# Designed miniproteins, single chains, continued (5): the designs that were tried, part 87

Each design is a single chain, and the fold is of that chain. pLDDT is the mean over its residues in the fold that is shown.

## One batch from the design tools (miniprotein)

Design m19011
Fold by ESMFold2-Fast:
Structure m19011 (fold): chain A 77 residues (1-77)
Amino acid sequence: PLVATLRAAAASAAVAIKNAEEKGDKQTLRDILQALGDLVDAANAGDEEGVRAATEKLIQAIEKVNPEAAKALRDAV
């Protein structure tokens, strides 16, 4: 369900944001925030394809700083 996807995305993104900040990886931090914004926009529009695409981009961004958090999100969706 969409709410479970959004909840899983928020949890994995929160961990990855902290990891990106600790590493000083401003580009990955930006990529995570952009993908989260795209996910929220797609969810608000009822765009199921957009939700899938934004979730995949979020997973890719998270993987750069925390591969385990990225896997947790992939397994949750």
Scores: mean pLDDT 87

Design m19012
Fold by ESMFold2-Fast:
Structure m19012 (fold): chain A 73 residues (1-73)
Amino acid sequence: SSLEQFKQSMLETGRRVAEIVGVENAARWFTSLSKIKYGGLRRGALYSLAGVYEYGGDKEKAAEALKKAETEN
């Protein structure tokens, strides 16, 4: 589905940003974006945050970010 493709794209975006700027900087950026109430930006930022933590090996924080994204919609 288009929603599943959106989720996978946002997860991959998070991984890629973490590779370039590091896990700590990427997590900070996407956490800040997740506080903006603008359409799908919040949910997308939370999926990307999950990708950041997955790249960093923090499966617990990745799962937490995914649950937050799922409760937004």
Scores: mean pLDDT 85

Design m19013
Fold by ESMFold2-Fast:
Structure m19013 (fold): chain A 62 residues (1-62)
Amino acid sequence: AVIPSAEVLKSWPSPLLAGLIQMEIDAGDVETARKLLNKAEEEQIPLPQAHRENLTQKLQQL
């Protein structure tokens, strides 16, 4: 999967990025999911707190 640029991700509604990360986890693409979450944290892209916590926990278990 191609990871969108930080500028593109910042233009998205915050639930959309959380949804994309969840879809990558559900598809078994854990590496892409981790890269997306790390990019969101590094670039300070806002995610709903509950989604961020849930996604972080899921990725720690995988």
Scores: mean pLDDT 75

Design m19014
Fold by ESMFold2-Fast:
Structure m19014 (fold): chain A 97 residues (1-97)
Amino acid sequence: SLQEEIDKLIEEMREKLKEIEEKLGEEAAKILNEALQAYAYLKLAPLFDEPEAKKMLEQAKKYLEENAEEIEKLKEEFEELKKKLDKAIELVKEILK
């Protein structure tokens, strides 16, 4: 049930990214996809007490900082996708309990 809800949210995000690619181009969709992945790592990595998780968290933070200007240009699309991603992250946290 929780996995089915996560899968549905991921599918909805994938469809939205395809729509963005068709409207704004491949590069915009790529930046959004990579920014969303970095955001997810920032939210989930603190749940793991491993050196590799800490390194991935720092890399994700750096990606978001270095690409902040490009992400700002896509802020409406990023915020819409972030809402779905935040819901998926909460469901993942529930499974990890």
Scores: mean pLDDT 82

Design m19015
Fold by ESMFold2-Fast:
Structure m19015 (fold): chain A 62 residues (1-62)
Amino acid sequence: MAPEVIEKARNILAGKLKPSPALEKALKAYAVLRPKSLEELLERYPGLKLSPEDRAILEAIL
C-alpha cells in the first residue's frame, strides 16, 4: 500500500493522475492555505471526508 500511495501522490502532483473528488477538494484547500501538515488542513476544513487512502496520499503530498 505505502509504495503505491507515494507513487499516486507523485503522479497527482505531476498532473499524470486525476485525484478523487474528495482529494481534489482537499488539494484546492491546501493551495489556498499552504498548511504545514494534514492536521492543520483538517482543522481549517473539518468537513473534508477523506478515505484512508486519500488521507495517506494527501499526507505524502504534505
Scores: mean pLDDT 73

Design m19016
Fold by ESMFold2-Fast:
Structure m19016 (fold): chain A 71 residues (1-71)
Amino acid sequence: GAELQVEGTKALQAGKYEEARRLFEEAYRRLEPVDPNGAASALFNLGKALDKLGKRDEAERLFKRAKELWG
């Protein structure tokens, strides 16, 4: 979970947005059943990657879901 989030952030900073998306999707899948706060962070970061890919509406939905999970 945490390692995938770190690698996703590095990919995002390097402009590798599609790679960042895949890494954050995998982080979310691994964190969802065991770490709700980590899963929320992964959704937020996934939204950032999608926004960079021009998928703004999808990004906004993920930002909303992340905030709801954080309470």
Scores: mean pLDDT 83

Design m19017
Fold by ESMFold2-Fast:
Structure m19017 (fold): chain A 99 residues (1-99)
Amino acid sequence: SSLVTYMVNHGVTNIGVIDDRIRAINAEVFRLIVDRTRKLEQMERQLAEAKDDKVKSQMLRSSLGLFMNDVDDKISRLNDLYRRLTRRRRDYIDFIRSV
């Protein structure tokens, strides 16, 4: 059936596009995790060095908090997108298998 062939090919094409997007998301999440870890290590060293400077310690903690909140928010949004794409990918696979 030409209609069945068209519908299957459409599903396969959409899976390919989703896989490309999932790979891009995984790469970005990995980058954010690495950057977060490096920033934490740098700030822990700076906080240890600034232990007797209450003003500097407070400024460093505030800066770290803002950075961590921004990175965690970005990772959360990417994880939500990943979950939606993975679900959509499963739906296309199930559709192709049902034809």
Scores: mean pLDDT 85

Design m19018
Fold by ESMFold2-Fast:
Structure m19018 (fold): chain A 94 residues (1-94)
Amino acid sequence: GRELLEEARRYLEEGRYDEAARAASESYRRSRETDPRLAGESLSLLGSAYSQLGKYDEAIAAFNESYRLFEQSGDVRGATASAIKAIGAQFEKE
């Protein structure tokens, strides 16, 4: 999971948003039952990739679930960041 998360982050930084979304989605799939924090981080990156692709509904859903997973894991910083990103994606929605 973590290697896929770092790969997704690199793709996102490079502007390779489809590849970032695929890597983040796979990281989430592998971590969702065993590591809520890693799953939350994965969905946060997935949401960011969807936002960059103009897929705002998908981005909002990913950020909201990321928030829930960070709350579940006690990661206040991650939860706050995901909430802010969800609000940003909602604002950009046409």
Scores: mean pLDDT 87

Design m19019
Fold by ESMFold2-Fast:
Structure m19019 (fold): chain A 90 residues (1-90)
Amino acid sequence: SAAKKEEFVKGMEEAARLAKEKKYEEAVELLKEIAEKIFGKEALEKLEKEIEEIGKLAEKVKKELEAEVASSKSMEIQKEIALAIVEYIE
């Protein structure tokens, strides 16, 4: 029990590291491997359902990040236009 919990925690930490590096596919595969190895096929089926929900959440986060990058790029363009106007006035 304790040994299985420790192995699962180590696997979760590695999966989190992979996700932080944007290696989402590798993180998901690692979580599936750990679930099957430690908890068996019934736990894998439950985790696959949770992975599908995590996948939806990751897609939502990706869209939010793309919107944030687009907003940041818009601000950079606005700054470049403002600087060009100032240089024209001088």
Scores: mean pLDDT 62

Design m19020
Fold by ESMFold2-Fast:
Structure m19020 (fold): chain A 60 residues (1-60)
Amino acid sequence: APKVVHVEFKDSDTPEQMRAVLQAAYDAGDALVATAGSSPLQLSAQALADHLREGILEMA
């Protein structure tokens, strides 16, 4: 069964680090939930999660 993987993004996180985390979850076939550390970033976290799913192909 797919597992939920929680990812927290910080100011110091790079797109490369985010790609690596998503790539690992993608390879494992797990569900990925991206969250931001602050409430103002919650909408950004949703957009970023969508971007990361497509971003694997674009950042590769």
Scores: mean pLDDT 50

Design m19021
Fold by ESMFold2-Fast:
Structure m19021 (fold): chain A 63 residues (1-63)
Amino acid sequence: MTPIQIAEQMIDEAVRMRDQGRPISPDFSRQIYSYINQASQTDPDRARVLTRRFVGISRDSHR
């Protein structure tokens, strides 16, 4: 599985967690950013989209 696919799946899980009222852990957020950073080496435009999606989700849970 590629880093971009892993990042997408983790972000989809973060969306589910948010919708269920579950907090996103700092460790989970760090893993997502790590995979996005790896994905940016092969597809920077798609990685940018993923970053925007996750920033929107994490603003409520990143504290």
Scores: mean pLDDT 78

Design m19022
Fold by ESMFold2-Fast:
Structure m19022 (fold): chain A 91 residues (1-91)
Amino acid sequence: MEALKRAAEKLGIPVETIERRLKLLEATLNSPLSEEAVTNVLKALAYLEAGKKELAKEEIKKAYELGKEELKEFLEKSEEEELLKILEEIE
């Protein structure tokens, strides 16, 4: 926890951002989700962090087209509640 806080301070980003990325990495390593779909999810997270919800929604739509069930399981395991809400909006 303390090491993550120090890294966040040095990078100028919230510690929650680093924590989210670590959970996402763990989910990625254990996921049947394609590399293409994972890339779309990572772009969506970056857009949400920048406050660009519409761009995040477009990236989630692309990931959804590549694997709906795999995407939902991936987002649930990575605890990405904001992206799960976006997924519900496009279903």
Scores: mean pLDDT 73

Design m19023
Fold by ESMFold2-Fast:
Structure m19023 (fold): chain A 71 residues (1-71)
Amino acid sequence: SIKDELKAYMEKLVKEYNLSPEEQAALQVHTDDRGAEAEKANTEQALKDAKQQIEDAVRHLATLRRRREAE
């Protein structure tokens, strides 16, 4: 399913970017929301867009963590 594929993709990125459990939980909520929207749209493009948004969110979270640690 789209949700299962997005969850697997998210878990791969979590390991690749060494996200914390809190960051993973936030990303999981975002991934579930994007997955639901993609399934509702039921298009190949929506799945690709969701994967891109998850990847962008992971990169953003990594950047925000560095910034918060510097505060």
Scores: mean pLDDT 74

Design m19024
Fold by ESMFold2-Fast:
Structure m19024 (fold): chain A 87 residues (1-87)
Amino acid sequence: SAENEARLARAEKGLETLEALYEQHRSDLSPEEAAEVERILAELRRLLEEMRRNKDDDETVAALLERMQRLMLEALTLIYRAHERAA
């Protein structure tokens, strides 16, 4: 659906933005924090690919998008906390 295509495009842009923020603030993160962000990024890439395969399934797309949004917030929180600590 056009709505699911728009959701997919937003998810792709969100992941791209998060990856850019991670690279920008990588030096502020501890090795453990960096490993956790990289784990989250890997899961987000997997979920995005699953969303691409299931574009016709509204329930699956909605559930995957919700999971991706929670993971993006988790990664952003780690990055922002590390940035604030480094200041």
Scores: mean pLDDT 88

Design m19025
Fold by ESMFold2-Fast:
Structure m19025 (fold): chain A 67 residues (1-67)
Amino acid sequence: HMSKEEIDKLIEERKKRYNERKAEVDARTAQLQAELDALFTSYYKDFIDRKQELENLLAELKKLLEE
């Protein structure tokens, strides 16, 4: 009962909705990835700072052993 024109219209409408949904998903994915990257950067900075403190303390201890 459906004409080719009606089928083609439904396909176009489905493609448009898919593309709109994909754009929304891609935008949200990019936002969440940016938030994840920001959190990771913050945690790693704290880790590096603490590692540097500990390495400085170890260097001071080694200096004491050399004297």
Scores: mean pLDDT 82

Design m19026
Fold by ESMFold2-Fast:
Structure m19026 (fold): chain A 100 residues (1-100)
Amino acid sequence: AALADQARAISTALREIAEELEKYGVPEAAKLARQASDHAEQAARDIEAGNVEAFRTHLRQASDLAEKAAEAAEKEGAPKRIVDTLRQLSRVLRELAETA
């Protein structure tokens, strides 16, 4: 369950970032981060079901959404640490999809 555990850990991190973005008053970035979290959680379920292609697809979708969340957060003046964390999570999601 290592891949499922990694996808869930990323999902949790994205959800926590979405809550922090809402506190900073950047609701569009928060929405995108929540959507990325939901796709990462779906990826965890896919790999537990043995569906590697669905796992990769949902991780790629989560990566794209996390990058969009970073762009929205940056444009709306969220703290740099949050923007950098969203970009880091996007890269990790993409790498996990490519190596699975």
Scores: mean pLDDT 89

Design m19027
Fold by ESMFold2-Fast:
Structure m19027 (fold): chain A 90 residues (1-90)
Amino acid sequence: MTPEQRRIILETVNKISEILKKEGKEKEAYRLQTLALVLINMNEKAEDIFKRLKEEVDRIAEKYNLSEESKQEIDRIMEEGEKKVKEALK
């Protein structure tokens, strides 16, 4: 994983975490940030990290019935992050 890919992953997770905090899910925001750091420190591939983060975000959204607006914003942030990570690989 490149330093640029690491930066993009962390920025993406931080943006999603702010949405989760807005929804009153501060514990889940912290857990998501911790998961990202663990996966980065394990030298996982950026694409695999994004897959794992997407799975966790979808789990949180379903379990806590996040608003449709928050779900849509999270999906956009994830799509932008994944696109940027793919561009940083090229």
Scores: mean pLDDT 84

Design m19028
Fold by ESMFold2-Fast:
Structure m19028 (fold): chain A 137 residues (1-137)
Amino acid sequence: MSKSEELLEKMKRLAEESLGPEVAKRIEREAEKEAKRFARGFHKRLIKLGASEEAAEKAASILYPAEYAYYLAVYAAQEGAPKEVSLELFELARESALAALEQAKTLEDEIAKEATVRRAESLIELVERAKELVEKR
């Protein structure tokens, strides 16, 4: 299993332990739906900007687990996960975004690389802002 897959599985377990299996499965489905929607739109955008098909697919696949982790953490917090659990989920989402940032730097296609790096950095910023809001709860 990749590091990103291991992080997602840990996040899914934390959500289930905190919120119960029914709520956790609903959150997983909604987070996956948002991540897939993002990846599809991102792929299409990169192709329009002149990236190769292979580079666009690789870039979307790099961001997919990070987007999934972010939405999983957001939806768990919205469903009332305890403050400590929400903070742990956002920290795991941050680790996923950092892993995506490292992978993005290995992309050879400059268009895909720049766009993927910017999005991974945006996810890190979104996680930091979400953590600040949870801390104030």
Scores: mean pLDDT 90

Design m19029
Fold by ESMFold2-Fast:
Parts: sequence; structure tokens; C-alpha cells
Structure m19029 (fold): chain A 74 residues (1-74)
Amino acid sequence: MKLSEEELEHEISVALARILLGILKSQGAKPEVIEAVERAIEALEAGDEEALQKAIEELEKLGDTETANTLRNI
């Protein structure tokens, strides 16, 4: 029941993305931004790098470069 380094990194990434989503919701972020971050969380949970990159690109297209950069550095 000890997490491997890879499993621990994955759990930390998902947890950080969920914290970010909570912050965005509390700040009244646009529904489109919230939806993109939710897709990024789903991609992180699934280990889907392509879906994660698409979610980051969607945030950049929405003009939310700070959220996109945060997700890229998780």
C-alpha cells in the first residue's frame, strides 16, 4: 500500500488541479474556463496526455494563460 513515485506524482497533479478548480469556482470564473479545467482533471486522472494538452490549449484560446500555465507546470 505504498505509492510509487509515479503514483504519488499523479495523485499530487490531480489534487493540485482540483484545488485550482475550487479557487476558480470561488472567484466566479467563466463557465468555459471551469469546463476546460474539469476536462484537464479528467485527462490527468486517466493519464491522457493528449486530452490534457487540448484542455490547456482551450484555456489559452479563452485568454486564461495563467490557468493554462498552472496546469502545464503541475
Scores: mean pLDDT 81

Design m19030
Fold by ESMFold2-Fast:
Order: C-alpha cells, then sequence, then structure tokens
Structure m19030 (fold): chain A 63 residues (1-63)
C-alpha cells in the first residue's frame, strides 16, 4: 500500500497524502487485488488504468 503511494507521488509529482487517497479510493471501488493490478498498470502509463483511477476518484467525489 505505502510503496504504491510513494511511487505514485514520485511519478506524478503529487503529495504522498494525495497518492494515498488515490490508492485507498481505488481499493474501495475495485477491491484490494484488482486495485493493485490497476495501480501497477497506472504506474506503467496504461491509459485504461488511468481512466479507471479517474472514474473511481470522480465517483468518490460525487457520492
Amino acid sequence: KEELAEKLAEKYGISLETAQRIVDTVIEKFGEEEAREILERFLAGDPEAKEKVSQALVDAQAA
């Protein structure tokens, strides 16, 4: 969990707090196993994973 947040913060130039929120939001929406796969693909620059992460964040804000 923490390692994924640190990698996201470094890659995208965001705070660790923001990166941790992204990780938690994706886990809440997809479950821990699927969230790990999505976040690893997102770190690799996969456009589909980026859309899934963005959708999870939008859904969390709209709820």
Scores: mean pLDDT 78

Design m19031
Fold by ESMFold2-Fast:
Structure m19031 (fold): chain A 67 residues (1-67)
Amino acid sequence: GEKARKERELMDELIEKYGAGSKELGEEIRKLLSEEQLKILREIGRKLREIGDNIDAGLAKGTLGPG
């Protein structure tokens, strides 16, 4: 869908700017997205947390930049 594509493009741009897993990224996205989009983003947020947990388990927490 067109809306999902625009969200993906915006998300990629914001991730590049703020870094994946950033709380600031989440706040900026929340300002820009509708309730439906926020529901999708919550699902993405769960997956990003899993990625963060995997990094923390395999690599030193907080030593590898944003995330």
Scores: mean pLDDT 64

Design m19032
Fold by ESMFold2-Fast:
Formats: structure tokens, C-alpha cells, sequence
Structure m19032 (fold): chain A 58 residues (1-58)
């Protein structure tokens, strides 16, 4: 449905920003994005690495 599509779109944008921050080693940006997503910095770093690996495989 439309709601699920919008939610996936927003989540995808945040994951892309997180992947970029992790790739750049920008710990301050990772912390900011982690807070926005309601997760720990450690979990955010792992999610960003996972997203970066998925993009590299695509």
C-alpha cells in the first residue's frame, strides 16, 4: 500500500545517508542518524556497513 511504499522510501534514504557517513568515517553524522532512527551508534554502524555492502553487490 501507499503507506508502506512511503515508509520504505524514507527508510532507504536514511540508510543511504548512514552508509555514506560510515564510508566517510563521520562518527558525528552516524551518531545523529542513529538518534533519528532510534538506535544505538553501534547498531547504526552495523546497519550502515550492511547497506554499503548491499550497494557494492548491486
Amino acid sequence: GLYAEVARHVGGELLLELAEAVAAGDEKRVQELAKQMGMSVERAKRAGLGALEALARG
Scores: mean pLDDT 72

Design m19033
Fold by ESMFold2-Fast:
Formats: structure tokens, C-alpha cells, sequence
Structure m19033 (fold): chain A 65 residues (1-65)
């Protein structure tokens, strides 16, 4: 789980997006398709807005310039 989150961060995903993606994959493997779909959709939204959640945290840094 943590390794998948780190890999997704390296790909430019936010921590939340990476965590949702990892959980979605885990539930899919377990056969919990409803939870897998829920986390997959949330991950897709966060990943589609890549940087938005991280920008929410980092935007204070760029605004401080």
C-alpha cells in the first residue's frame, strides 16, 4: 500500500489520489467491486485534477513569493 502511494506520487499524483487508487485496486482484488468502483472514481477525479490537491497545499508556498 505505501509503496503504491509513493509510486503514484512519483508519477505526479497527490497523496490522496494515490491512496484512493491503491485502495480501489486492493478492493478489486478482494472482489469488493462496489468499493473498488467508488475508490476508482474518486481516484480518477483526483488524478484528472492532478496537482489540485497538492496545489491546495503548495499554493501557499507560491503565494508567499
Amino acid sequence: MKEAIEAAKEAGMTEEGAEKAAKGAEYQVKGDYELAEKYGKESAKITGDEGKASAGNGAAGEAAG
Scores: mean pLDDT 63

Design m19034
Fold by ESMFold2-Fast:
Structure m19034 (fold): chain A 113 residues (1-113)
Amino acid sequence: SPLEELIERVKEIVEKMFDDIEALLDAGVDPQTAVDTVFKKYFPEIAELLLEAGFTDEQVFIFLLHLYYFLKQVADELARARQTLSPEEYAARRKELKERMVQHAEDVVRILA
């Protein structure tokens, strides 16, 4: 369906956002700067995708607001995990956080649709 195609495209972008956050944190960038950098890079693509799918400006704003705050939570949790966990525990935590972020983005799209 058009909705399932939209969800798959949103999931692809959100996964790239997660990977870019992790790469910036690995390079020693602070969580807030990593979030702002990645959000600024990808928000125009996500906004256009949702608008083209027939979402209103208000619905797009709500989605982007949820995405921004979830990115902030994920970046903070990844930064803490990197400093406190073993490499094996970090790999498990990273996977869990990525799956939660992707699922949250899907859930918000479905609620707004």
Scores: mean pLDDT 90

Design m19035
Fold by ESMFold2-Fast:
Structure m19035 (fold): chain A 62 residues (1-62)
Amino acid sequence: SDELQRQLQQLAQQAQQLQEQADRLEQLAKQGVPGAGEQAEQLRRQTQELTERANELARELG
């Protein structure tokens, strides 16, 4: 449905934003910023959850 397609695109955009934030935090961790690596790992887990949800919706679109 059109609604599912829009939800899928929104989840993809959210996952992209979290991935970019995680990448920036990984760079900060390499520069010695305390806690940045842990924050990057947290955002990667959130990205995985959004990706799994997007995959579920994509399967429903079939």
Scores: mean pLDDT 83

Design m19036
Fold by ESMFold2-Fast:
Structure m19036 (fold): chain A 99 residues (1-99)
Amino acid sequence: MEEERRREEMLRYLAEVERRAREAYENKERSPEAIAARVGALRGEEVGAEFVKQELRTEEEKEEAMRAVVEAVREGIAFARADPEAAERYIEAREKELA
């Protein structure tokens, strides 16, 4: 049925979103020292970890936001997998409103 195709596409989309969110989440674990070493090598200058820590101050808020996104994506995927009938019913209701 066409409904099964739509469900498969939605599950594929959710899986891709989860993978992207997971990758972004894992990348936040990089240390200030490792980042400072890389930046120093690229610029041919010595960059202190203190400078990187100042930049990470603005990045900490991004990391918290990314963690929240990962959790929300996980809940959405779990909901769709646990109750595919409810997901299909929701889609049908939206289609009726668009008609």
Scores: mean pLDDT 56

Design m19037
Fold by ESMFold2-Fast:
Structure m19037 (fold): chain A 67 residues (1-67)
Amino acid sequence: MEEEIKKAVEEAEKLTSDLPPEVRARILYYLETRYTRPDLVDAVRKQLTPEERALFDEIEAEIEKKK
């Protein structure tokens, strides 16, 4: 659990290094919420723009490849 979250965050940080800090924070918070607070996932995801959601889907695909 903890290692999976850490690796997901590291991958997301690598893929979002060129984005503004506030955008990166929202994406990282969404990923952490998905693993720790699934009841809040929909609310957090609604805070993302369509472009950020697309980037999140790409990050999820990269994480899934490593499972």
Scores: mean pLDDT 68

Design m19038
Fold by ESMFold2-Fast:
Structure m19038 (fold): chain A 66 residues (1-66)
Amino acid sequence: ADPPAVTPEQVARAAAQSAISMGLTPEEAGEIARNAAKALGYTDEQIKEASELARKLVEEELARRK
């Protein structure tokens, strides 16, 4: 089998969904994504990308509720 690689975008999406379901802030979603990306051995650039995207996804979800 050739499973798809876990990408920073997938980590960010998972972190954002977890944060939203737990009622957490965009900043907390970013920290969840950062910790997950670090655990997966991502580069500093990929960790930053995952963290920033997770935060943005939660911010967009909160904006959609307005």
Scores: mean pLDDT 78

Design m19039
Fold by ESMFold2-Fast:
Structure m19039 (fold): chain A 68 residues (1-68)
Amino acid sequence: SISLEEFIEEALEAARRYAEEGRFDALEGIINMLRQLAEDSRNPEVAAKLEEAAREIERIYEEAKRKA
């Protein structure tokens, strides 16, 4: 089984690849998925980490859009 930290690292790595490829729909999908997981979480520390990851990917998304 994958840890939360490993899951977030994989999501960030995928987001960077999608940004390089201009796959903005895929980036939006990851952001929405992470926010939904945070909303559904009953653990506030887990929810906070997922929201922070979503915000980081949102920054990657906005930066990539400025360069496109």
Scores: mean pLDDT 86

Design m19040
Fold by ESMFold2-Fast:
Structure m19040 (fold): chain A 85 residues (1-85)
Amino acid sequence: DEELEKKKKELREKSEETLKEDIELAKKVAKPEKVEELIEAIKRAAEALLEAKIAILEGASLEEARAAARPALEAAAKAYEEALP
């Protein structure tokens, strides 16, 4: 399915661009002692979100994809809360 492969490629490319922007923002706003923890949480959340989006394209339900991504997204939210002044 050429349309499916195109969409997967676009998702991977956009995920990489967004991750780079999120890391640069984290470096600007985070407390120095928390920047490494925040970046790691952001990377895990980006990976989980990309996997969830690809799974949906491959036939997984929104419920299944949401459940799989939730722990990483919640961890990133907590890391942001702890890292901001």
Scores: mean pLDDT 85

Design m19041
Fold by ESMFold2-Fast:
Structure m19041 (fold): chain A 90 residues (1-90)
Amino acid sequence: SVAEKLKKIAEEGIKNKDYDKALEEIVKVLKPEAERAYEEKDEKAKELVLAVLEAVAETAKLLESGEITEEQAKEEVLKKLLERLEKLLE
């Protein structure tokens, strides 16, 4: 599934500390899912897009408050996304 693919990308990014590459791959995978969510009203695709947006929004709040640096935010978004994807796959 696309959720399993995104989970694998996030896990590898965290493991290898290759955050920029992982984020780029997530965007490439997510772009067609976002199109399906908006154009085809695909509820599963919408749930996946929402999980990513929520992870980004939560991380952005920490960055804006000064609690984390920009570099720490890259790892944090992958960790938050992984947590949300694990719940989605249950």
Scores: mean pLDDT 82

Design m19042
Fold by ESMFold2-Fast:
Structure m19042 (fold): chain A 73 residues (1-73)
Amino acid sequence: SKEKIDEELKKEIERLGEESRQAAAMPDPVARQAAIDELLAKAGEITRRAKEEVPEKYDEYKIGVVKALAPLA
């Protein structure tokens, strides 16, 4: 079921990118920072899960997470 985990992680990274774009567009700086903090925590969970369950693709997922968070930089 590594294929199922791969699909799940890729979908989570895609959602992270969508949520990052939404957070970056938030007009209230306090709400935006709170959303960013939550997304960074979620990114940490995704990368931790990837390292534990699919370590052979860890670098691929890590790059995906970094790209997903690019709107927040």
Scores: mean pLDDT 87

Design m19043
Fold by ESMFold2-Fast:
Structure m19043 (fold): chain A 75 residues (1-75)
Amino acid sequence: KEREEMKALIDKAMALGSKEQAVALIREEAKTAGGLRGLLLDSIAEVFEENPNISADAMLERGEVLTQEKLLKLG
């Protein structure tokens, strides 16, 4: 369910036709969600900002990896 919701949000953001607007939408959702979900969404936005032609599935996968790296640094 969470993965499908994240993918739907990514698809919605990408449909805006602007990388800057898509990144902004995802980052605003990250701030609203907070916690682990917010960290994941912020990581996804960072991946998309650096890789604007990335697929939604690849963006989610790389965002998850980046989130795990950030969590490891918190320990």
Scores: mean pLDDT 78

Design m19044
Fold by ESMFold2-Fast:
Structure m19044 (fold): chain A 100 residues (1-100)
Amino acid sequence: SELERVKKLTEEAIAKGQKALDEVRKYVEEGTPEAVEKARKIQKEFAEWSKKTIDELRKLAEEGTPEVAEAAREGMTKIANLSVEINRYVKEAEEKAKAK
């Protein structure tokens, strides 16, 4: 069903985002230029993946029932929030590396 598809996409996005957050947090603690480069790669990969997932959720929202549209909008918001958090940690890693 479209609702199950929205649920699956959202759960996969949260799992990927949480893993990305855990990895970039480690790179913030490491505080090296190499760690910054690794954090930036994770940021780029998540951004590319999340764009595709958001585009699919948007299509499901446009074509689906009101229930599907609401679930898809919720999923898109959660993915956007994960991207904001990842971006924040990458900036923190960059600032720590500069302080050396």
Scores: mean pLDDT 86

Design m19045
Fold by ESMFold2-Fast:
Structure m19045 (fold): chain A 101 residues (1-101)
Amino acid sequence: KKAVEYFQKAVEALIQGKWDEAEKYLQKGLDLLTPEEKARVERAIAETKAEIDYIKKNSKNKQEFLRKLSIKYQEALKEGEDDPEALVRAILYLKEIKKVR
């Protein structure tokens, strides 16, 4: 559960625009994962990055891209209360939202 707390802090930092602090918390959370959990999260990172690229290429405009990312972010946050994989997906969606805005 301590990794989940760091991922939640990373989300809070990103909401506040504190990118360096968010990266620090993300890394601290990743460092607390077991090898099995880390493998699952690394796969989720790769899949989420591919999904973001797909959504970007298949969105008609910036507003549609942001709307689709916001839906994915909210879904991942809801799943992420006890799931580090889902919280890391949420962090990646939020990073992209903040970068595009």
Scores: mean pLDDT 83

